# Ledger of designs, part 107: designed miniproteins, single chains

Each design is a single chain, and the fold is of that chain. pLDDT is the mean over its residues in the fold that is shown.

## One batch from the design tools (miniprotein)

Design m3712
Fold by ESMFold2-Fast:
Structure m3712 (fold): chain A 111 residues (1-111)
Amino acid sequence: PLEVLERAKRAAEILGMPGLARLFERLIEALRRGDHEAAAEEIVAIAFSAPISAAVQSTIMKQQGIEDPEVKEAIETLLELARLLQPIVDDVLRGRLTPEEAVRRALEALE
């Protein structure tokens, strides 16, 4: 699961999104120290930020005629991660998951 998050952090860096890369870094650090509350907060932040960042970069690529496979792969990585996290975020926001349960489901989705 950490390898997927490291890849997503790299994708954010490739797209020039230091704020999103920092969210992934904070999530990885929270997971390493077993801070389920901090990890759940970062999962929610990433699920909202990643699709917006990917949409912005996709628009820029279209406007500038950029045909870069690495940038396209980075966009796809962020969109897929957001897709996997969205149902977990919905359950957290509705009070249906504890932070520990949200972290467990996220790690299972990333495996």
Scores: mean pLDDT 81

Design m3713
Fold by ESMFold2-Fast:
Parts: sequence; C-alpha cells; structure tokens
Structure m3713 (fold): chain A 92 residues (1-92)
Amino acid sequence: MYTLEVTFTVPLTPDAKEKLDEAISRFAELAVRRAAELGHRVGIDVSDWVEDPEKGVLVKKVTITADSPEALEAALQAAREAGKELGIEVKV
C-alpha cells in the first residue's frame, strides 16, 4: 500500500474555506474516478482546517492511500489539476 500527504493552501479571505473545500471535493472526485479507470482504488482522508495567522493562510492536509503507484500518481495529478483550476496551492 502506498501513502502520500498533500497540502492544500489558500490565503485567509472570507471565501477561503469554500474555495478550499471546492478544490478538495473536485480532487477527490477526479482521484477516485481515475483510479477506478485503472482498475485500482484510492482512499482519501482530509484533515480539519488549520489557520496560520503569521502566514495569512488556511491549510488542509489530505492523506492519499493507494493500492498501486499508478493510482497514487493519478491522485497526485488530480490534486494538482484541481488546485490549478481553483487557484489553490497544492504541495507534496
């Protein structure tokens, strides 16, 4: 089993929580769909919100668990795509 932590980061704005939840929801949908198309599965575990006032950001960590390296890579690509579409920073 393969595991990777991905961090989603957004500036602290009034809509920060909504933007971050939208990005993570989009990522999860794409990751599960793409893994299934490869005949594999992914598990996604999402942390609670963490505010970093010194940096002026809101953060969520997502733990991705996959049964194959291909499914893990597909999930990572989905996270980067969702972040890019919604202007959210995504780091591995």
Scores: mean pLDDT 83

Design m3714
Fold by ESMFold2-Fast:
Structure m3714 (fold): chain A 86 residues (1-86)
Amino acid sequence: SHMEEIEKIIEENSPTEEAKNTALAVAYLGMELGLDRETIKKIAEAVAKYGTIEEALKYFEEQGDTDLAEALRKIVEEAKKRAKEM
């Protein structure tokens, strides 16, 4: 399934449990926001591999992937909004 594929990518690329949990949270929120599958896969893989949202953002900016960087920033803003509403 869509989620099983993303969860596998996260598990294969995560050096730590913290990186895995962050990447999973980002992937689930990206899906809830209606982002496309390929965008979510690329974002989740980078967050898992580089361990933090900040490092994944730097990676996308260095690669010139402005669309992926913007999508990840949108996920972060939604996460902040939800945390404030709790």
Scores: mean pLDDT 83

Design m3715
Fold by ESMFold2-Fast:
Structure m3715 (fold): chain A 70 residues (1-70)
Amino acid sequence: PPPRLTADVLVVDEKGNVVAEATLEADSPRDALEQAVRFAESQGLEVDRSGVEAVSTGPGRLRITVPVKP
């Protein structure tokens, strides 16, 4: 099977509090970002897509921060 990325998703409010977390597998960084946004939206949260950040935390691993609107 192709190598997969592991993404640790942190959904954060306007105060910087983590309101939801998930760990997911993705086929690419773009796929990981789209999955992270869909996860936050599935929780009933409105995502600020322009504020979404991804940082490599190691080989094949990302931390994705998803800010939500108040």
Scores: mean pLDDT 82

Design m3716
Fold by ESMFold2-Fast:
Structure m3716 (fold): chain A 81 residues (1-81)
Amino acid sequence: VSPVEAALDSIRREAAKVLSEEEVERLLEVARRVYAQAVADGWSVEEVAQRMYAELSALIPDRPELAERMALAVGLAVAAS
């Protein structure tokens, strides 16, 4: 399993506990887009985490801890690529 697929599966499981299926798919779309851009543009783990946190905080402003965990997971997946 690729690092990004493992990260996306982790995100789906955590988000599904507190968010609707539609909201979860929206978050996964953001994660895939940011991951693809980060790999293409050579972003650092920190840059990925910052971009992810900013976009996720806009989508789930009442869930900052979930946004932070998801941002870290995607950042680590980029580092493993």
Scores: mean pLDDT 79

Design m3717
Fold by ESMFold2-Fast:
Structure m3717 (fold): chain A 81 residues (1-81)
Amino acid sequence: SSLYEEFARLAEEFFRETDEARQRELLARMGEVALEMITDPEVRARVEELLRRGLESTDRGEQIALAIELVELVQEALRRQ
């Protein structure tokens, strides 16, 4: 899937990024692409909550933890679709 390839590229860019503003933009874009791929309404709600927390967070460690959780959610959801 081209969407999954874009998601994987964004995730790799996120984990290599050192600029906080760019990391925040990448996390938001990762979530947008995830919502385009995920059809399960419960998983979609969890992604939306992760994005909300990401937008409100100023802590780098929390941003990284949210990105990891988002990657795991996408991988699990796509295995079940």
Scores: mean pLDDT 84

Design m3718
Fold by ESMFold2-Fast:
Structure m3718 (fold): chain A 120 residues (1-120)
Amino acid sequence: SVEDKVDELIDKISENYLKAKESNASKEEVKKVLEGLAELLKYVYENVKDEKLALEVVRQALVALYSISLLLEEKDPELAKELNEVADEIYKLLKDKSKSAKEIAEEALKKVEELLKKVE
């Protein structure tokens, strides 16, 4: 089901986050978390028709971005700041009642893909 696939992608992101934490925020493991977030947001944009579920998933992605930003504060403060700024922009998107959940997921996806270019 759509819900099962969302749960699978969230679990994978959580596992990659723990590996990033254990690796003292290695670029390889941080990149895997961001790749997982992009995959999750793309899946939501393409497949999730339930607006409440789509918004809850975008909120989960927001929490993950803030969490990775915190891990990077000492090791890579510039990347941490960029992740935090993207998280803040996604938070503002979630407050914009003029945008559909699909539009919010699409804009969040584009922002995470731009972050990936800076890690690669």
Scores: mean pLDDT 88

Design m3719
Fold by ESMFold2-Fast:
Parts: structure tokens; sequence; C-alpha cells
Structure m3719 (fold): chain A 82 residues (1-82)
């Protein structure tokens, strides 16, 4: 988890939107595999915060914004399924 967040921060700073999206996708998939509800909730909240930051960075790219919003909707849906 920590390594993924570090890589995500660097990808966002570099403007590498595709890498940032891929890292957030991986983070959400790892969060789905967490059996403890509180740890899963925390991981999903962190992913949602990352997606909000990425949406702002990608605002001029409609396709990137759409991909970010799809991942955000997925993370929120999983969070609500508790």
Amino acid sequence: MTELFQQLGQAIKAGDIDTAIALLEQLIEEAKRIEDPSERHFALQMAIEGLEALREAAADDPEAVARVEELRAEAKRILEEV
C-alpha cells in the first residue's frame, strides 16, 4: 500500500496521468481483497482522495476525467456495500 501511494504521488507530479490511473486501479483491486472492513474502508477512502486529486490534474483531458470518474464510482460503490 505505502509503495503504491508513493508511486501515485510521483506519477501525479510528473503529469503521467495514465500511470496514475493504473496505480489507482491496482489500489482499488487490492482494497477489494482486504477482509477487514475497517482496513478496506480506509484503503477505499485513500483511493477516492487520490482519484479526486487526479481528476483535478486531468481536468483538460475528457477521456482521462471519464476514466477517473468510473474508478471513483466503483470505489464508492464498494464502500457503500458494507
Scores: mean pLDDT 78

Design m3720
Fold by ESMFold2-Fast:
Structure m3720 (fold): chain A 84 residues (1-84)
Amino acid sequence: MDEELAALAAEARALAARLEEAEAAGDRAAVAELTARLAEVMRQGAELKAKQAEEAGDLELAERIRKKAEEASRGVEELVEELR
């Protein structure tokens, strides 16, 4: 599970680098697509962290992680809409 989180973090970093390149190139379509993909990877990471917290018996932490991820997802959705 920690290995899965590390893999998701590496994927997020790679997507962020590609997003920076797309922004520098002025490719709005690529920026929107990469932003959406980055948000999905971050959502998967948050769900894994929440599951780890539940397995450890920390239900309060799991709920806080999920709420934070939901708020972040709404922010990204708003940014993607602005790119239209």
Scores: mean pLDDT 78

Design m3721
Fold by ESMFold2-Fast:
Structure m3721 (fold): chain A 66 residues (1-66)
Amino acid sequence: MIEELEEEALKRAPDLDTREKVEKALRELYRKLMENMTPEEREKLIAESGPGMGELLREIAKELEE
């Protein structure tokens, strides 16, 4: 549920502004890192990451394939 996702986001970062900044920074950093990776290396990185990071990395990988 959307409500559940919102609650989880608030628990990770009490203020939404900080969460947005952290997410942007991580997305930009991993995007640069993953640009030089093969699809196989990206898949391995995603598998080795935690649930929240895995989701972010999957999104970046899809963006890079466009």
Scores: mean pLDDT 68

Design m3722
Fold by ESMFold2-Fast:
Structure m3722 (fold): chain A 55 residues (1-55)
Amino acid sequence: SAALEAKKAEAVKLSDEIHALTAKVRANPDDEQAVAELKAKMDEYAKLFAEIRAA
């Protein structure tokens, strides 16, 4: 379905964002904003991935 394809595209985008944020956190682990954003994106990805698997 179009909705499932949209969710897959969103998962790819989140994966790319997580990769970039992981690099930032590795460069500066004390960047609390980057750490919090990475955690939020990882939680969002896990939820979206579960929805894709359930579809």
Scores: mean pLDDT 84

Design m3723
Fold by ESMFold2-Fast:
Structure m3723 (fold): chain A 87 residues (1-87)
Amino acid sequence: SMEEKIRKAAEAIYKDEEARVRGARAAAEAMYTKEGVSKEEADLGGQNFLKLLEYGAKKGVDAIVKLLKAVYENNPEIAEKAVEAIL
């Protein structure tokens, strides 16, 4: 399930800086596939997502789960691509 994948991704993000970078890159790529989104906007979105993952890592796994669930509710395609890249 997506809920199980989010928890596993949150655990990876908590432990591994490279997992955060992979997730942010995948999020930027998914944003760029949207009609009307520029590469600059997608890259900025990925940078902001990386900052949120880094902030979540300082708060713990449950904070990252809450963050990823919020992204999934608003942008499910972007969240799914990020979670897949993290795992």
Scores: mean pLDDT 86

Design m3724
Fold by ESMFold2-Fast:
Structure m3724 (fold): chain A 93 residues (1-93)
Amino acid sequence: SKKREEQIREVMERLVEILVKGYESGDLEKARKEMLELLDEYIENTEDEQVKEDLKALKEKLEKASDEEIEEAMKEAVRIKKLEKEALEALLA
């Protein structure tokens, strides 16, 4: 479903933004908290039961994730954003 794909994409884009900000600030606990709060907001507001179940599973993994796993996710998010910027700059050149 296009609506399901768009909703998941929006959540993932916002999670990446939180991870990038967490990397820049060095505040891992704040990033973890903000990601959990974002997932809770989408879980509460989605009417798609499959999206709700997928986000609940992601939330459980995030709650159990070690500080090292969160730091690795932050580094990956920064790399992804850098590649997206470089690809866009190359396309517009």
Scores: mean pLDDT 84

Design m3725
Fold by ESMFold2-Fast:
Structure m3725 (fold): chain A 93 residues (1-93)
Amino acid sequence: SPELELLLARAPEVAEEDTEVLKEELKPLNLPEEFYEYLLEELTRVYREYAELFYRGLQGELSREELEAFARESLEEAIERAKKKTEELLKSK
């Protein structure tokens, strides 16, 4: 579907933009640069998955509530995975 292809193509760009916004907002916390690198990787994956689910929602296959729940849970998991990868990297140094 052309619509799905456009959504998938935009996912990396949106993930990059959101990561930069969060980096600026969280600047006072002095988080490691590696955290934002892992966060970008995880958000890119999540946004691609969300694009596919959103498209299925447009086809009537998923409710708005189910789509919103998946988005929230996936974002929380992405942040936790980025934290874990950063902690594992720092323990190895």
Scores: mean pLDDT 82

Design m3726
Fold by ESMFold2-Fast:
Structure m3726 (fold): chain A 82 residues (1-82)
Amino acid sequence: EELKKEIEELEKKIKELVSEARQAYNAGDYARAAQLFNEIAELSKKLAELYKKLGDEVNSKIWEETAKRSQELAAEAAAKAA
């Protein structure tokens, strides 16, 4: 199914971006970390919408919370970069 493929691709990309964001943050590249956390938030929000379309309310809520947390992390990283 189209939705399942898109979900799998987004989950793989988010996992890669989380690893990159953590590496950037640990290296003191807070500007890069902020950009990556913002991208994670946008993709997590999209993933939540796809799960909701599948009727999977549990995973939809999990990814909505992930998006919110990633936005918070992006703001914190951006503040450190300033």
Scores: mean pLDDT 87

Design m3727
Fold by ESMFold2-Fast:
Structure m3727 (fold): chain A 96 residues (1-96)
Amino acid sequence: MDEVMEGIALIAVGIANWLAEQGKYEEAAEFLKRQIERFRELGAPDRALAILYDTLAKIYEKLGKKEESRKYYQTAADLFERAGDHEAAAEARKKA
C-alpha cells in the first residue's frame, strides 16, 4: 500500500473533522470532495480513497443527507474490500 498517500488522506480527515467540530459540515464535505478528485487524478491507492469516502459519508450523515451518506459508505466499503481491509469494509457496510 502507498503509505504516503494514506498519510495525506489522514491529514485531510483531520482537517475535515476540525471543520465539522466548528459546525462547518458543508465546507468539510466540499474540502473532502476536492481531495477525492485530486487523489483519483494521482492514481491514489484504494485504501487512501476509502478513508476519504468513509469520512465524507460521516459528514453527509451529520448533514442529515442519508441517501448520499449511504452511497459514500458503500463506495468506501468497496474500496476497503479491494484494498484487503475486510474489517474496515464490514464497518462501512453496516452504515450503508
Scores: mean pLDDT 87

Design m3728
Fold by ESMFold2-Fast:
Structure m3728 (fold): chain A 74 residues (1-74)
Amino acid sequence: MPELEEKTVVLELDTAASDEERRAAIREALMAEGVPEEEAERLAQSILDMANALFASNPHLKTLHIHVTVLRPA
């Protein structure tokens, strides 16, 4: 089987940014690490939904730093 390499994407999500802007930023960061566009779009929406739930329940939270590690063929 092909050797898999770990690629880590560090995301900074700020409450001042729009949902569309944050989703696009997550998608672009994942695609830069080699995630296919369709998978990156689905994963970006899931990450955004989780981040928005945290922001909604924590009014003092301004910025989230999220680390996403994906397995890619070496």
Scores: mean pLDDT 78

Design m3729
Fold by ESMFold2-Fast:
Structure m3729 (fold): chain A 81 residues (1-81)
Amino acid sequence: MSPEEKLDALLQRHVAELAARAAALRASHDLTPEELRAALDRELAELSARLLEELEKEGMSEEQKEFALAQLRHAADRLAA
């Protein structure tokens, strides 16, 4: 698997996990938009740390790590809207 394919696979997996956690929060809790955002920010922090560890394990560059973390943050912003 190429470095780009590995980066995409790791990013897609973490975005899917974030989306699943967002769906579970919406289904299991009667959350206000503000409470949902706070809960998603907490999930984002945990998944960002895990994504960073996986990217470091795969030998990804600082640029690739920064890009992936920014994409995951953008996914959280979309899920909170």
Scores: mean pLDDT 82

Design m3730
Fold by ESMFold2-Fast:
Structure m3730 (fold): chain A 81 residues (1-81)
Amino acid sequence: SMFDELEELLKKYDKFGYKLIEDGLAQGVDRETALIIAAGKLVGLPQRDVVLAIEGDPEVRERIFNAALEKLKEIQKEKEK
């Protein structure tokens, strides 16, 4: 799933974002919400967009995930060169 791809890339290329997910899960935040928060923070999106994505807006979710995945893939390319 898109959530699984995002988590794997965060684990490899954004250790801080991955730690935020682990800490959130330990505090009782659900996995989807933790991933949306980490993705939004990585790409610097406004809090309003993060809230809309948490509330289930599919267009905002797609935008956040695509932006986060693009940024993580850019980091991957830089680390492989």
Scores: mean pLDDT 81

Design m3731
Fold by ESMFold2-Fast:
Structure m3731 (fold): chain A 97 residues (1-97)
Amino acid sequence: SAEAHFEQGLAALDQLDFAGAIAHFREALALDPSFERARLLLGFLEGRLIAPEQEPLVQEIINLAKELGYDRAASFLHYATQRQLDTGEELPPLVPP
């Protein structure tokens, strides 16, 4: 399911496997094009800016990661999105070209 791929993406992110996380979020979005959480994280990891109105959705994703035991993924998302919202700067490339 789209949800299963999203959770696999969070598991990959917990290992700091950004390429694996991106691949899983793409599959989640391919299965459900309306999947806002997958669209948000895929865009974020590909260097798009998080809009301030998306903070509640980011917090829902962080809470889900914590519930699943992906504490490293939760910490990464918390600090990376907070920095982006504070500075207005995109993430540096997380996956080599």
Scores: mean pLDDT 82

Design m3732
Fold by ESMFold2-Fast:
Structure m3732 (fold): chain A 71 residues (1-71)
Amino acid sequence: MSLLELLQKKLDEFKADPNVAPDLIKEIEREYNRIAELVASNAPPREISIQAFRFLALVSEAELYKKSGVK
């Protein structure tokens, strides 16, 4: 529950930011939806963790892109 809420908040923040590329937002949203499906299906924690790492990697790339654009 708390994990999905945190990830959703981060996705919403990026969707509200016009400096983040729309394609990157769609890619992050796709990974979020995959995590949500795994949680809803009670997938093993290992599978959820792997998918969460992919989401967080994309989020980190988006953060770096945003910071570079503000330089």
Scores: mean pLDDT 73

Design m3733
Fold by ESMFold2-Fast:
Structure m3733 (fold): chain A 76 residues (1-76)
Amino acid sequence: GVARITVEGNEITVKGTTDDPEKAAELIVEAIKAVGGTAEAEVKGNEFTVKGTTPDPLLAEVLIALAIAEVGGRVV
């Protein structure tokens, strides 16, 4: 799968496609929550969108990239 991460201030959006979008969305939401943030996920078919806010967007990006890699995806 592939995913794109967009950061605007404390806001983070992750959009991607994978063969396990629910697992990808779950791990991404957990990554954002782990850095003190909040997130919401939507899954449709093989597509996922996670939107959240975090006080540490740079650490969130690292953890999100690791979550995407864990489900066999990559960040583009």
Scores: mean pLDDT 83

Design m3734
Fold by ESMFold2-Fast:
Structure m3734 (fold): chain A 69 residues (1-69)
Amino acid sequence: DMAATMDAMIAAAQRRYTLPTDTIRRIADQSYRIAQGLVDTGFVDKDKLIDTFRMLFDIDTDAQQRMAA
């Protein structure tokens, strides 16, 4: 789910970079727009894009750690 991945990405970025929430939100919104354009044009597979975001922000590892706690 792209929306859930974006929310997790914002949360991970807040922990990683200590940036204002508004700044992270604007970056996420622009990234989401570009990502949707790539999927809509068929240049990128949606599942591949989601996996890439998860890898870049270690979302799966972070989520597993939270569930274990």
Scores: mean pLDDT 63

Design m3735
Fold by ESMFold2-Fast:
Structure m3735 (fold): chain A 61 residues (1-61)
Amino acid sequence: SLDDEINKRFEEFLKELSERTQKLVEEYKAKYGKDPSEDPELRAELQAEVDKIARELFKKF
């Protein structure tokens, strides 16, 4: 049904957001040599990037 397709797309959206966020965290760890969650400035930059990713992915949803 249409609801099943919407739910599937939302699940795909959440999965993609999670995967891209994990990749971004690994890139920050590689670049800065520490977990971004342990640094307020890096955490803020990461949150801004995650917001951009979420907005990009939501346009496809």
Scores: mean pLDDT 81

Design m3736
Fold by ESMFold2-Fast:
Structure m3736 (fold): chain A 118 residues (1-118)
Amino acid sequence: SLVEEIAKKYNIKIESVEVLLDAPGSRFVRATGYDEKNNKVTILVAELDPANPEAAARAGALLRQALAELAAANKTDASGPRELLENSVSVEDGYVYHYTVIEFDGEILIIVVRRPAA
């Protein structure tokens, strides 16, 4: 699965995986685990296919909701440093992958959005 490939890429030991949407061409998955330094990691994967715009819209909405919940859990009064570690795009096997990695308060958030190459 794409989540397992991402976990392997970043050396994350997965503890839980939740498939929040599994529709033709569009998927949203949340995984949690720990990296090699024992930092807590959340992985959010959105697979978006424009050929199924309703499912793609639902996957995007779930990603936005998950990001809002993570922001709320870290409370606006907890002023830990936020660092953008990665913001990259790769093209492989007919897909465009957008990787965003953010560190905050000793936790890591990995966001991956995959779309078919135009």
Scores: mean pLDDT 77

Design m3737
Fold by ESMFold2-Fast:
Structure m3737 (fold): chain A 73 residues (1-73)
Amino acid sequence: EEEEKELQRYADLVKALAEAGEANPAFDPRLVRSLRGAVEFDSDEYVGRLAKGAYETDPEGFEALVKAALDAL
């Protein structure tokens, strides 16, 4: 269950990034479309696993992306 909660947090983060990216015209439109597509068409579990994998592979790059998107809000 802790894994499911963690995956849900990552999925919620991807949703927040998609919303932030759409609000900021300076954000990469290709990345925004990819995030929106994941939010609209993929399961929260799949999206969460993908985001967690990205963070585990490059935590600093992922954190920089999150910070840039949140700073746009």
Scores: mean pLDDT 68

Design m3738
Fold by ESMFold2-Fast:
Structure m3738 (fold): chain A 103 residues (1-103)
Amino acid sequence: MEVEEKMQEALEEFRRGLEEMINDPTLSEYQRKIRLSVMASDLTRTLISISQTEDDDKVLQVMDQMRQGVLDITRELGMSPSLQSFVEQLLDFNKSYVKSLLK
């Protein structure tokens, strides 16, 4: 329940940040990548917070659910293939980093 609330709050914050970015025509591609990197960092901080109170199996489950939620949001909002690929790279790095902390 509490873990699911933290995950949903993190995904909602990601959605808000992404909508703001998509609706701003003044941003260059590099500025969009910087904002995406900050948003991915916020998701990583949420996973680290969850890892402080939950076992490894639960953290890995939440990480996979957050990854799917992020990809669903990027698809729903019609993100460009280039930026979608960049988000997938950030999520892959995040997964590797979080897994390294659990061992």
Scores: mean pLDDT 83

Design m3739
Fold by ESMFold2-Fast:
Structure m3739 (fold): chain A 86 residues (1-86)
Amino acid sequence: KAELLRLLRALAWAAESAALRFPEVKDIATEAARLAYRAVESGGEYIDQALAKGRELARALREVGDEESAEVIERIIKATEAAAKA
């Protein structure tokens, strides 16, 4: 529903921001954003793939030392999982 789609868009925007700020995570971040937008366009069909790539991005952000951005993405993922279940 509307809340789930808003959270998927938030994941896409967070991933796009990470790609712009950190060249080291650009490929993972670009793919995460693309999958999140695809999940929005399909009405939620690709949620699992978007969340899996979001988790990979959070790990990559921790490896480059951006703990704060990793925590933001992890919180969006948790909220998206909760919204998908409701």
Scores: mean pLDDT 84

Design m3740
Fold by ESMFold2-Fast:
Structure m3740 (fold): chain A 77 residues (1-77)
Amino acid sequence: IPEELLEKAKERLIGVISGKVIEPGELYSKEVKEKFGVYVDVEDAEKLSKLSEEERTKIIIEADIEEGIRLIEEAVS
């Protein structure tokens, strides 16, 4: 498993767990999109804005885990 891809996945997960991505203003910010890529696009951000902070956190963590797994699978293929 490429170490660089694991490091990127860890950074994204740490960002979510530390609460950076779950701050309401940061969900739509350029910094969040730049740091996490396309995990939360404009349409998804609109849907997430209607959810509670706990629900948003769960969805973002699940999306980050799923993308991390996808990147690992891609790298070993």
Scores: mean pLDDT 51

Design m3741
Fold by ESMFold2-Fast:
Structure m3741 (fold): chain A 90 residues (1-90)
Amino acid sequence: DDERIEELKEYFEKLLEKYENSSEEEKEKLKKEYEELLKEIEKLKENAEAATAALRARLAKMSEEEKLELRKELMEKLVPKAYEELKKLA
């Protein structure tokens, strides 16, 4: 979700470029929108960090069987043919 923060930064740069060519009334509206977007970015960053910490805590508490099942699902989705070949070798 750091990609969302990068996208919002690019949007800010484009917004600033538009700001230069805008009337004074339009600049006031863009300024308010810019402040609202800054608050959204800050909330998104805090939520992403909290979500990452929660996922790490969950993984630490997961049993070995639960971790194996998750890895198996990921392997089946990412490389189904390789996973089938490994099963035949075992």
Scores: mean pLDDT 58

Design m3742
Fold by ESMFold2-Fast:
Structure m3742 (fold): chain A 90 residues (1-90)
Amino acid sequence: YSAEDFLRAAEEDVRAIEEIAEELETREFSVREAAALAAAAEILEVGAHIDLDLALEKGADPERVEELRRRAREAEERARRAAEERIERA
């Protein structure tokens, strides 16, 4: 696989984390559902960083990689925070 293939895979993971964060922030879920969605976001963040490490090894632009890492971390943090807020108010 090329650097671009790994970047594309990471971008897909980042978008999935961002979608989970948006759903948790905008919709009511049960405590169990919120916890499961936060766990999924965490797993996707791990996957994104693995793909980004592989992209760097294949010569990807470090600035592009760092932007995707930042987006992944921010989206996971949003998802985690929204889920924690839901759990705390239960």
Scores: mean pLDDT 89

Design m3743
Fold by ESMFold2-Fast:
Structure m3743 (fold): chain A 85 residues (1-85)
Amino acid sequence: MTVSKTVTLTATMSDGTKVDITITVTAEDDETVTVTKRVLYSEKEIGNFIQKKYAVATVTSVVRDGKLEVLSQETSELIVTEPKK
């Protein structure tokens, strides 16, 4: 039987920006599932480069007794710099 749960995490970034990330986890009985979601929260041009900042949320969940339980919630920041053109 398939079980689903929606979890909203607030990630606080290095610059103090707070980003809400909503993740829906779907799992079968006695299954452990890890879901990762990235949200772009900043995009800035720096000379000949574009800097993109992402808020990243990772949720690990398990189904026990027909219920989806959240085991861990983690947030991190990913910064990517790419050349223009």
Scores: mean pLDDT 81

Design m3744
Fold by ESMFold2-Fast:
Structure m3744 (fold): chain A 94 residues (1-94)
Amino acid sequence: DPMEEQANRVLSELLKRIQEEVGNLRTEQEQLEGLKVELEIVKEMIENSTPEQREALRLMLEEELEILETLPQGPVTQALIQMLREALEFIENA
């Protein structure tokens, strides 16, 4: 499914950016601000998406959230979990 592949790519790129920022950003605050920017990009994508694209994103976000909840709960991981929950809520209200 091309829409599922696109959603998976966006999430993979988001997670890769967060991992790269662990080495590059000097403070936890900068990492948290980065996540806030990514959430706004995700919300804009959801607003401009079709119902089929939103459903694919919802499923991918739910799967990723479940995986993240099994990881050690540091501040960045908790912020990422909160970001994915807000994205899911935004999809449900769209």
Scores: mean pLDDT 71

Design m3745
Fold by ESMFold2-Fast:
Structure m3745 (fold): chain A 64 residues (1-64)
Amino acid sequence: MEEAEKLLDEAARKLGELFPDGQAARDIVRTDPRAGAMLAESHPEAREVAETLRKALELIEKYK
């Protein structure tokens, strides 16, 4: 879980830097990481963030 939390924090930070509505982007990643991943996947500049969020979701699902 600590690994997943670290990945979520990193993704929230990076996604917040990429979007004009950065606070809303950070909130969605922390509240609904799956929706955050879908948002990141819709933007080519956020591809790395999408990959990080998918990895975090895999860890959460595996070790819940």
Scores: mean pLDDT 75

